# Designed miniproteins, single chains, continued (4): the designs that were tried, part 12

Each design is a single chain, and the fold is of that chain. pLDDT is the mean over its residues in the fold that is shown.

## One batch from the design tools (miniprotein)

Design m12388
Fold by ESMFold2-Fast:
Structure m12388 (fold): chain A 56 residues (1-56)
Amino acid sequence: SDIFEKAIAAGKAIREATGVGVDVRVLSSDEVEFTFERPLTPEERAKAEAIIKEIL
């Protein structure tokens, strides 16, 4: 699996689950940076973290 494909999939899933815009940057083969358009609520953060853990 390509890390870029996983990163894109994670970003899309986060946006669909939270409704929050997110920029995704692949820094290395095991490091991906997510930048949100606004601070997440605790509920949105939990959803985002669950998606990241499941996909990456």
Scores: mean pLDDT 82

Design m12389
Fold by ESMFold2-Fast:
Structure m12389 (fold): chain A 91 residues (1-91)
Amino acid sequence: KKEEEKKLMENVIKALKQVLEEEKKEGDEKIVKAVEQALKKLEELIKKGETNISQVLRDAIIEAGLSEEEIEKLREKLINELEKLSTDLLK
């Protein structure tokens, strides 16, 4: 279970990097900032052996000042990328 959680965190980092590259091309500066902060914090958590993904993502979103619409777009993009990377985790 802990190993699956770490694998999920690695997939979240990979998905966030993919979202970051797409948003940099589209020019969504707030989303770019939120994703950069989330990646930085997730890498620090992994080094400490912690896996509080949801809290780190919330903190990054708050710091970036995203609107409800922007938060929903980011969530949808992240879920889509995670589904591609972690299809096997659904079973």
Scores: mean pLDDT 69

Design m12390
Fold by ESMFold2-Fast:
Structure m12390 (fold): chain A 99 residues (1-99)
Amino acid sequence: MEEIRELIKKLEEVAKKKNPENAKEILKLIKKIYEEASKLEDTEENRKKLKELGKEFMRVMQEGVVEVLQAATQEEKGTKEVPSVEEIEETVEKLLKEE
């Protein structure tokens, strides 16, 4: 549980820099957050804590992560237009495969 909170805080710090070069690190952090959440026992207490952490995670996603991923997609595609969800997903998949 604490590990998920620490990962969300790390994600917020990286996203605040608004640097497209950090897109790969952001994706790795998101993957780790989901992996740690999936390992938790399905108890009422854990569900309540995950709901609160989920709200914080969504806030961080809205306040910086999406912007960084959009910027990284624009740089890769060589476009100044707002990328489609599919184009962002293609960039995400490519960055994850480059590990």
Scores: mean pLDDT 72

Design m12391
Fold by ESMFold2-Fast:
Structure m12391 (fold): chain A 84 residues (1-84)
Amino acid sequence: EVEEDIERLVRNARVAAAQAKLYAGADPESLARTIANAVRELLEKRGYPKEFVDRAAERVRQAVMEAFSLTPEEQEALLKEAGV
């Protein structure tokens, strides 16, 4: 259950990063930091253990950076697959 929550956050962060790259031209490092911090805050408010929060934030940061390395075609495919 806890692992499924991390995977869902990673998937959502990847989609958000792809959208930001396509529409906003955001800096990947700044966006990765912002999204990772938002995830950390959300999980802390939900009462998750610090170890879980740290791992989730790190995985989300990596997912955002990976999304920015996608080609425009891969980016569009990811967004289409996510239903946006």
Scores: mean pLDDT 74

Design m12392
Fold by ESMFold2-Fast:
Structure m12392 (fold): chain A 89 residues (1-89)
Amino acid sequence: PLEAEDLYLQGERLFEEGNFEEAITLYEKSIELYEQALKEKPTADLYAMLGDAYNNLGRAYQHMGDDEKAAEYIEKSREAYSMAAKLLE
């Protein structure tokens, strides 16, 4: 959905600026919207976008020094990409 993508891109901009706390907030909101969209219609594209958002959320937590949360979100990213790949089979 457009809103989730817009929030994700805003998060990317904040991440590039070094504003990791606000980037995390926008990535979390983007993830919520992607999850809602997946409940309505699961697609490979939506799982891939969810994977991108989780990956960048994990990277933001790494920059914040929260290695445990970083690892958790990187693993969720891998799970989302795996679901995207399965839907393309």
Scores: mean pLDDT 87

Design m12393
Fold by ESMFold2-Fast:
Structure m12393 (fold): chain A 63 residues (1-63)
Amino acid sequence: DPHLPADEQRRRVEDILREAAKTLPPEAAQAVMDAIERGDFVTALHILRQHDPAAAARARAAM
């Protein structure tokens, strides 16, 4: 939502990516979490897409 403050939008994106990561193997989930911690949401989405394209698509739609 473009009307949300940037900090709130970031938290929403982080929550969506963390939830999607739960569908991944532990190693891939950890890589997504590490990318989120760095603020690298592009890499987090890329990892999600490589392991679970459907989860990545759902995460993108929820953003």
Scores: mean pLDDT 77

Design m12394
Fold by ESMFold2-Fast:
Structure m12394 (fold): chain A 72 residues (1-72)
Amino acid sequence: MPIKIYVPDHLIGKKVTDVLKEIAEERGLEVEEILELPGRVVVKLKDGSKLVFTTRSDTVVKRGDYFDYLPA
């Protein structure tokens, strides 16, 4: 079941890939692979979970953005 994680204010304006790594690290999750797709960034975690960020071709995170967490 997907869980929405809203981007904290202190991470706004940072690159999407950097923000995804920070969120994974804050949750004690190890990053296995990062897939940059048109309109979407998917981070695969070593436990089989995924973090998904949907973007309008932006390379930086904006206020109101969120990541979908998909548990293994």
Scores: mean pLDDT 73

Design m12395
Fold by ESMFold2-Fast:
Structure m12395 (fold): chain A 88 residues (1-88)
Amino acid sequence: GKILELKLLSRKEVDSPLLEAVLTYSVKFEGPIDKEELIKELEKKFPHLEVKGVLYFDSSPDGVVVFLMENKETGKLVIAKVYAESRL
C-alpha cells in the first residue's frame, strides 16, 4: 500500500541500558499495510534510527506492525508500534 499519513501518538522513555524508548504511531494507508514502505518512511524521518527486525506483523487493513530499531548514535534499541488509524 501507500502511506497517506504517519503520526507519532506517544513516546515513552525507558530507564534501561539496552532500551531507549517505546514509540507508538498511527498510520493511514491507501490499500493494505506495506511494512517495507513503513521501514523506508521511518528511516527517512529518523535517519539516526535503523530497523533491525519486525517483532510482529498483522497485514490486515486494521493491522499493526511492531519494529525493533536501533539508535545508531547511542547503540540502544527502540521499539516502534505502528497501528492502522482505523484500529484506533
Scores: mean pLDDT 81

Design m12396
Fold by ESMFold2-Fast:
Structure m12396 (fold): chain A 109 residues (1-109)
Amino acid sequence: SKEQVEEVAKLLDEAIVTGDVNAVKEYGEQLVNLAKDPSTANSVVVAARGILGTLLKLPEVPPPVVVAVVKYLAQIAKITKDQDLVTAIVKFAEARGDPEVVSAVLEAL
């Protein structure tokens, strides 16, 4: 459901803010699974763009956390075939400029 996507996205945002890599994996995997369902796919894309926006506002988030998150966002972009999300992820990596994040995005897409 849309409500389930919104709740999982909120928990992923909280995991990003706290630097909890295990929680990022748990909620990232849940969001990827929701992207596979056509009834929730559009809501997941909206949530993914929101999460990317959260990362842009929080440059202090450690690279390992950012790498984990962008790999899940890349999986969502591939599953949903959302070209705008692919473009947003690439632009995020360029703006961030961390070699680890850039490498992770290029490998994942």
Scores: mean pLDDT 86

Design m12397
Fold by ESMFold2-Fast:
Structure m12397 (fold): chain A 84 residues (1-84)
Amino acid sequence: LKEEAEEAMKKGKEAAAAGNLEEAKEYYEKAIEKYEELVEQGDKSALAPLAETYYRLAHIYKLLGNEEEAKEYEEKAEKLTKEL
């Protein structure tokens, strides 16, 4: 889970840097899934990477014109960051 989440986050960042927004979205969604599983298992070290991934996905949604989804993930990141 942890290594899979980190690899997905890395690939998402690489895709975003290349301007491949849809690919970046898919990798960030995969990273979120794995980080959420880690947090549910009690791994608090996943909280900060999860919040970062939510912010990154929110930014991708904003660039894609999906304003509602962008707001949703931004709010998820803000809530999680307050718990850190």
Scores: mean pLDDT 83

Design m12398
Fold by ESMFold2-Fast:
Structure m12398 (fold): chain A 100 residues (1-100)
Amino acid sequence: SIVDELNELGDEADKLAADGKALLARANALNAPQSLIDEINDLITEANRLHDLVDDVKTRYLNGEISESDARSIIETTRLALADLRARLAALEAQVKALE
């Protein structure tokens, strides 16, 4: 269902933000360059933004304010955005690992 897909994306965004925060703690402990810390913070901010977007779309869909077609379009673009952020997190994790 649309609601199940939105819940899945919200959970993925929350997990991504949590993984980003864990990486941020590691980067700070290793005295990582400020540029790397900023990139991790930007990723966490974007993950939180996508969570809020999914929550808003779910509310609007349940209230009949958005069509199923519009909700599916947002689901598709959000899924791609989350996949992009996960790839960015992996690249940032590799950079932090190189400091160990």
Scores: mean pLDDT 92

Design m12399
Fold by ESMFold2-Fast:
Structure m12399 (fold): chain A 98 residues (1-98)
Amino acid sequence: MITISEEEALKRAEKELEELFKEAKKLGTEFKLLGISFESLPLAELLARQRASAEALNAGKSNRFSIYLLLGEEDGVAHVLRIDVEVSPELVEAAKAE
C-alpha cells in the first residue's frame, strides 16, 4: 500500500543483491548483475512472471533470473523494481539435479 521512493527502492535492491552475493560466496560461485529497472504491470502478470522465472531456472533452461521487489500497488497495478541476475551454469545444473 505504500509506494517507496526510487532511492529507497534502490537500497532494497542492494540488500537483496547482498544476500545473493552472500549465498554465492558460500557456494563458491558468482552472480552477475545484468540490470535494474522500474516496472508497472498488472498484479496477475507480476505473479505469472515470477512463476515463469522460477520454472525456467528449475528446468535449467536459463542461467538468468529476475527478482521482483514490490514497491507499491494501486488499482490492481503493481509497481516493482526488477533486478536481473545471471548465475554460473554450474549452479543452475546443481539446482536442477536436486
Scores: mean pLDDT 66

Design m12400
Fold by ESMFold2-Fast:
Structure m12400 (fold): chain A 89 residues (1-89)
Amino acid sequence: AEAELKRKIAEKVLEKLKKVSGFDELISEEEEKEIFEYLEKGDLEKAAKILTDAVLRKYPELEPYREQLFERVLGLLKQMVEEARKELA
């Protein structure tokens, strides 16, 4: 089913994110749940916003680079989704 595929993609993307150095230090369990829900819905922009806000919470000196950081995070998520799709094909 399409819904099952979307869920499996979200699971693989979250596992890839957890392998990124510092993820567990930046993201709370509640934020991780929200990221998963947005990934399952395909709302990568909202998932990227949560990740960007978490980085800026730890590194507020990066606030002038918020837009650049957001675009980089969004690009990374899009890459991870495509990799997950290929792994499940």
Scores: mean pLDDT 83

Design m12401
Fold by ESMFold2-Fast:
Structure m12401 (fold): chain A 113 residues (1-113)
Amino acid sequence: SPIEEKIRLTAGALIQAFTVLRELLKDKYPEVAELLDKIIELAQEAFTASVEEAIELMRKIKGLLDEVISLLQEARKKATPEEKALLDMAISILNTVKDYLDKVIEEVEKELK
């Protein structure tokens, strides 16, 4: 169905984006990398889940995104200019993904009636 395809495409995009972000952050921010690993695992589960299960997994991913954003904002306060540029990019990506997930969840729930 179009909904199932949207969920799969969304989960796949999340896996790709967070895999790249994890590799960029893992050496300097291992706690953030660990949370990103959990997000990737949930996104992998969502890729093969039922529609209802995938939405619950996406809600869990959003909660973990808030934790990652909070940790990165804290790290930014004491960061060098070079580190601030990386952290600002990461925070921007995470906020964009969070907004996208909100739209996907809303659209899917609306279609389920």
Scores: mean pLDDT 87

Design m12402
Fold by ESMFold2-Fast:
Structure m12402 (fold): chain A 96 residues (1-96)
Amino acid sequence: NPILDAASDLVALAVVNPELHERAVKLARELARALKDKSKPEEIVKLLKELKEIVEEVRKYVEENSENLPGWKREETLQVLENMEQVLDKELQKLS
């Protein structure tokens, strides 16, 4: 499931910030529950938008706090976050 895969990857990346990590874990659980329970598209759209918000906040955190990382690791992390955003945008378009 592309949505759950993106949520799991985001949880792993969000460990850089405990507050963002906690929000990512909570949202991943809510999203897994909503998909399992076949929730209304409106509810899934809301959760996907919240997930996209966390992706942007993790991206901003990495951009502002990655001075001690090798440049290639920073670039790789930012590329993964960009790919997640594209997946989420595609899923949002299907539900909108």
Scores: mean pLDDT 81

Design m12403
Fold by ESMFold2-Fast:
Structure m12403 (fold): chain A 99 residues (1-99)
Amino acid sequence: IEEYLKEAEELLEEAADTPAYLDARAAVGYLRAAIKLNGDKKLLAEGLLYLARAYMGLKRYERALPLYEEALKIYKELGDEEGIKEAERGIAEARRALG
């Protein structure tokens, strides 16, 4: 989680003047909350989803894809139907952009 938070904080600087800024900021918030709540899996999955969306906004699809896949694994473990749909949608969009 701490490595993802550091990545999100660095991306927040890169995204500062782009539409991806809000997704990067959301990722930082969720990942910090996940750390404070002893690695809460729901908050981690939300943080990874927003981090992946920020990378999508920056056209960094190769990094967005594995983050969506990791979020999907966690959402499936939690039985979070909405999270599963959001992550699957992101995977499909990232794959389309890479193909």
Scores: mean pLDDT 83

Design m12404
Fold by ESMFold2-Fast:
Structure m12404 (fold): chain A 76 residues (1-76)
Amino acid sequence: AMELLDKAVELLKQGRYEEAIRYAKEAYDIFKKNKDYEGALVALGLIETAYRKLGREDEAKKVSEEGKKIQEELAK
């Protein structure tokens, strides 16, 4: 999962935003399956950044709301 995040960061630096989203989503799914919610939040942050860079504001907002839900569950 961390290796996928590292790849997503490198792709973001290269302007390869769609590929960065794919790698970050794969990392997110792995973190969620393992109940690593801190890792899941990092992956969602990368996905949100990439969507914003692509001008996909609706998708970026949806990812932001998902991250907020995870943070609220962790605060309980």
Scores: mean pLDDT 83

Design m12405
Fold by ESMFold2-Fast:
Structure m12405 (fold): chain A 91 residues (1-91)
Amino acid sequence: SATARQELIGLCDELIEALETGDKDKVLKVDIDAGVLVIKATVFEDLETLDLAVELSDIAEDAYFAIKDKDEARVKTCIARAKELKERISA
């Protein structure tokens, strides 16, 4: 749906900003918000949104531990993954 797509794009932007600023609490918030979208997509049988929201949650979870562990290379990889996901959602 257009609403779910806009929500996912917004969450990708929030995740990228949080990763660039090293804000692990904001990353956790994105993971929680993506989890809410996973639940909604499951209830409404929106398989495209479900797949994208799960991928966003996976990136956010990896990002949280990358920031916590001060792994700069993993943080950079998570930023790239979030940008690639945003591009796919926007296409």
Scores: mean pLDDT 88

Design m12406
Fold by ESMFold2-Fast:
Structure m12406 (fold): chain A 87 residues (1-87)
Amino acid sequence: MELEKYKEELERAKKENDKEGQIRALMGLGKVYLEQGDLATASKYYQEALEIAKNNDVSEELIKEIIENEVKVGVAELERAVRRVTA
């Protein structure tokens, strides 16, 4: 449900050339994949959001939010690696 919603929001934002909307939709997609445990896909979407933010005049707060979510992916990857060794 949420995945389809964010994909539709991303398509709309791209058609309207809404850079902030694109960033928010990509962050939403990243969150959905992070919650599903697909860390590689989550990282990809957050990296795309950060690239758009770096190339456009967006708020520092939005950039910080993207970075915070990328850190969450990195922490989850490290936790997964530790669990695999200690299981």
Scores: mean pLDDT 80

Design m12407
Fold by ESMFold2-Fast:
Structure m12407 (fold): chain A 70 residues (1-70)
Amino acid sequence: SMEEAKRAGREAGEAAEAGDAEAAGRYSQLTALHSGADKQGAEAAYRRMVEGAKRGPEEAGIAGGGLAGS
């Protein structure tokens, strides 16, 4: 359901902020499933969240801070 998807999405965000990429990925996968995604869509959501959690402020810095590299 959409309410379960919202809850899982919130938990995914909290896990990512805590540095738990695996938990963030699993909650993102649950969010996709509760939103009606198929197995491939859920797996893609897991991978996207894990990758996003790994990027962190460094990616934000190069995208918006005008800094190139470290």
Scores: mean pLDDT 61

Design m12408
Fold by ESMFold2-Fast:
Structure m12408 (fold): chain A 82 residues (1-82)
Amino acid sequence: AEEARRLLDEAEKIIEESKKLMDQGKFVEAAKKLREAYNLAQEAIRLAKESGDEETLSRAQELMKKIEELYDELLRKVVLEG
């Protein structure tokens, strides 16, 4: 349970760094950060399911959705604006 929460805290920090990179037009670096955050959130989901930590599982699922939305935004900027 504690490890899953720690992974989500790291994922949130990486998501904020990714947003800053997107604002700067650094899309390749932003994509790499979103992938890192995605991997951390997936591991947090696995650990939360194993421990029965419903609150952490819910938080991880919300972060995954946020990451997917940011990926979609990034891809539109790279493919449709570039």
Scores: mean pLDDT 82

Design m12409
Fold by ESMFold2-Fast:
Structure m12409 (fold): chain A 91 residues (1-91)
Amino acid sequence: SAAMLEQLKEQLKELVKGYDVSLFLDVARGQPAGPQSKAKLLSALLGLDVPQEKAEEIISLLELSPFPLAVWLGKKGSPTELRLNYDPQAV
């Protein structure tokens, strides 16, 4: 639901507060999540100087989503460095 997506956005905003990270979420449309989406997201967050503990908290929060997520990740004020579909329910 839109309300759940907005709740996830607000929680993520708080978790990345103080880091040079731009993270945008939407409901995924079309393309399925790849089998390495979690690893790619973790690597991207670490590459943006997010501490491992916080990067893992972010991923754990996204894993609670009842629907697939489209994730855009990069530095604040810079072009998006990673765009992927993340499905926490994907096998």
Scores: mean pLDDT 74

Design m12410
Fold by ESMFold2-Fast:
Structure m12410 (fold): chain A 96 residues (1-96)
Amino acid sequence: MSLEEAEKLLKEAEAAYKKEPSAETALALAQAYIDLARAYLKEGKYKEAGDALAKAEKAILEAKKLGADEDEVKKLLEELTELSVELLHKLVTELF
């Protein structure tokens, strides 16, 4: 996914969540932030990737609070963890 495509999908997910906060719109918002973080990592924008991952975590927790399916929450947490580990590795490599 391109950065431009990820940014567009995020705006759509944010608008949907603001209009009707639900487990479904919170899950969609979390996925959009994860996809945005992945796009930022590909572009070497590590600070922006970290900010997107933090927002994804908040959206996942909100989805869980709103009654999202446990398997869907687990899938997003696994994607979040994988990208967080990748980001940490890239940050350590860049700083040293």
Scores: mean pLDDT 87

Design m12411
Fold by ESMFold2-Fast:
Structure m12411 (fold): chain A 80 residues (1-80)
Amino acid sequence: MSEREKILKEAIEEAKRRAKEYAKWMKENNYTPTDEELKLIAQTIVNEVVAFNEKARSLSDKEIQEVKEVAYKTLKEEVK
């Protein structure tokens, strides 16, 4: 596995973890998010992953969009 593939995999795993924590908070507080709110939370998760992991800052725009899509899909599934 390449160094870049490792960085992307770690970013995706962190995004999934954060998405699950956000979904848990929403469920515990009886909050039902709209699809637009889920997209905003996914963007927030991506920003957090990039802010707290210097290696993730080297990811391309396409790779960042992949991390965002994974966060969004995880949020959508976990809030069911």
Scores: mean pLDDT 84

Design m12412
Fold by ESMFold2-Fast:
Structure m12412 (fold): chain A 73 residues (1-73)
Amino acid sequence: SKIDVEIKLLFHAISLSGEVMMYERGASSKEVVEQEIKRLEELIKLGKEAGVDQSVIDKAEKILKEAKKFLEE
């Protein structure tokens, strides 16, 4: 359902933010952050197909962009 996709999207957005923070502090790996990026990209696609509210999609895409930018440094 739309609600189930939205919950998963929010959970994995929070998870990615946490993994980036842990990686910055030396407590995670680039590989783990890259795996969470791929999961969030998949869920954003599913969320768009399921009609999740654009505000939720925008928040997830912002987190995704910040994580990708962080890995370029």
Scores: mean pLDDT 85

Design m12413
Fold by ESMFold2-Fast:
Structure m12413 (fold): chain A 103 residues (1-103)
Amino acid sequence: SASEFAAFLMNALGLSLEEAERLANQIPEEVQDDVLELLRALVDPTMPLEEVLELIDRLSEKLGLSEEQLEELKEIAERTRRGELSNKEAALKVLEIILSNLK
C-alpha cells in the first residue's frame, strides 16, 4: 500500500513525510509491493546481491523496462554493495528509473 511504502521511505531512507507520500503516490498500486520488496532488499546489507539482481529482473519484466534500464538498475545494486552509493542515493536512483517508465 502507499501507506506502507511511505513508511519505508521515511524510516529506512530518512525522507520527510511529504517527500515519502509524494513518491509513494507516483507508484501504481499494482507494482508498489514489488518496488517495496526490491528497495528493502537493495538497502539490506545481509541480502545476497544475486537475490537483489533477481528482484530487478522480475520487476523489469513486469514493467517492460529496456535492456539499458535493466543494466542501469543492476549497476546501482552492485555500486551500493561496494559502498559507492548510499542507501538513500541508490533507492532514489532506482525510483527515478522506475518512474520514468510510468505515467
Scores: mean pLDDT 83

Design m12414
Fold by ESMFold2-Fast:
Structure m12414 (fold): chain A 84 residues (1-84)
Amino acid sequence: MDEEEFDREVKDALALIYVTLARLSKDPEEAAKMIKKATELAIESGDPEALQRLLDALRELSKDPNPIVRKTAEESAKKLEEAL
């Protein structure tokens, strides 16, 4: 594994961690920050499988009862769809 491959795999793992933390967060502002970080990391990784997994998670977050989480998830899902 070279540095470029390692960086991609680390970004994929971090994106999954951040979206998982967002789903578990009780603070909607922190959840929104985690969603944005996960989205940026997944796009930077360029892995279509990671992008698709995050997109599925964001679609579930777009059903969240909190309007901040919903709006952030919807906006981030659109960015991921454009990156796929």
Scores: mean pLDDT 79

Design m12415
Fold by ESMFold2-Fast:
Structure m12415 (fold): chain A 74 residues (1-74)
Amino acid sequence: MKEEAFAEADRMFEGARIAVEAAKGYDLTGEQAARIIGLGMGGTPEDLRAEAEKSTGPLAEILRKAADAVEARQ
């Protein structure tokens, strides 16, 4: 029970870490950075791609790279 909850938390934290790593090369606003972290923590690759389709410019590219990175590590 608790072990399954920690395994899910580890997956969420790994998703956030991958998303932040993908974003480190870009000059982002605080709001854009917070959005990427939030999507990384709660997001599946599908959620990240859906948000990328709603975004433009560098943010859209970062979200696609984050989705690909999360998918590759699953």
Scores: mean pLDDT 67

Design m12416
Fold by ESMFold2-Fast:
Structure m12416 (fold): chain A 85 residues (1-85)
Amino acid sequence: AALREEAVALIREALAGGEERGELEKTIGGAIRGLGDGIDEALRGATLADAEEALARGREALAAGDYAGAAEGAGRAAGIVGTLS
């Protein structure tokens, strides 16, 4: 399975854990926009290990109840994997 599948699963877990889906979607959208400024830099020279680290950071954030951090980690991992494919 691709890291992309794990990233999608992490995003789904973050969304399911939130009681206020609308507010959670805004928080996740904000996190994804924050990634936008660093996407080109993050993807240039990024390795599979970088994607794995981003996914691990996202899972740590989810366990701590930080849904924005979970979305950021998952989004970065998915972006890196997309470039490496």
Scores: mean pLDDT 62

Design m12417
Fold by ESMFold2-Fast:
Structure m12417 (fold): chain A 89 residues (1-89)
Amino acid sequence: APDVSKIDIQRVAEENREELTKKVSEKTGLSREVAGRIVEIARIELSGSPMSALPLRVELMKETGLSPQKVTEAINYAQQLILELAAKS
């Protein structure tokens, strides 16, 4: 939403971390550990600037063997969920 603040994004992502992690895991087929890392990257970039968590993206890809495309799709999904929750706050 146009009026969603960075503070609201941070708050809803932290308060709903377990639900967001579960939904990302279920949607992508990734482990809850990997999904949790994706949610954190999504939160950082959404409350900051696009690609501001690039080092975390690179680390995740190296550790998991996931392609840049799959990581980007998962982050985009997590960002959508965070924005939907923030808009309802």
Scores: mean pLDDT 80

Design m12418
Fold by ESMFold2-Fast:
Structure m12418 (fold): chain A 72 residues (1-72)
Amino acid sequence: SKEEKAKKYGEEARQHIVEMALDPEKAEEHYERALKSADELAKVTGEKGKIQADNLRKAAELAYEGAKRRLA
């Protein structure tokens, strides 16, 4: 169902956000994957999932900035 797909994409985005903290050297790859999963969530949910997708994108951005700071 669309609901099951939305849950899966949300979980995938959150997993990649966590992985940026655990493996900063691969943060760029995880950032791109988190954004792709958030985009797929948005496509499946449309307007009703917009806030969740936007929040995941923002969380991914913050995680990526944090990873870059740890490598500097």
Scores: mean pLDDT 87

Design m12419
Fold by ESMFold2-Fast:
Structure m12419 (fold): chain A 59 residues (1-59)
Amino acid sequence: MKSTVDAVEEGEKELMEMYKKGMSDEKNKEINMKKMNEWFKKMEGARKAVEEGVRLIES
């Protein structure tokens, strides 16, 4: 299950870097939005992986 934690932490780091870029230049607003969506998808993937693991244990 370490891979799911790594994915979440990586997403947080990317989000932080993206936010820093966004604060420096409003021109990158659309790029930042795309990065945010990618990070949320990564988070959802990690969440689903955990759910799947629990489901398999229970079955």
Scores: mean pLDDT 67

Design m12420
Fold by ESMFold2-Fast:
Structure m12420 (fold): chain A 68 residues (1-68)
Amino acid sequence: IPSLEDVVDELTKEGEEAAKKKDAARVKTIADLLDYVSIIAAGLGDFELAERARKEVEKFKEALKKIE
């Protein structure tokens, strides 16, 4: 069974690949999914994982501003 941490790691990896390919739609989808996962992690009391996911969301939002 994949852990919530594994989900954050996989989404982060996919988001980075999408950003490299300038796939704005996929980067946005990954950012939205990471935001949702951050809420779930916080609800489970895993505030460290929630903060990590939130930082990745901010990183991908900045990447979206640079995609044409």
Scores: mean pLDDT 83

Design m12421
Fold by ESMFold2-Fast:
Structure m12421 (fold): chain A 72 residues (1-72)
Amino acid sequence: ATTGIDAAEELLKTSTNPNIKQLAQGVLDALKEGDVDGAIQAAETALIVGKDVGNTEIEEAAKTLLDALKKS
C-alpha cells in the first residue's frame, strides 16, 4: 500500500480543495489500518460523486488514488 499512501499524502500536500483533502485523509487512515478495500471504496465513491456533481478536481483525484491503490 506504499504507492497508495504516497499518492494520498501528495494530494493532502498539494491540493487546496477541502473535499480532496478529506478524501486523501480518509484513504490514508484506511491504509494505515490495513483496510485496502475500504480505501478503494472511498476512492470509488469519490469518483462517482465527482462525476455526479461535475467536479473534475475530485474526479481526477479519485482516479489518481484508485490507480495507486491497484498497484499496491
Scores: mean pLDDT 78

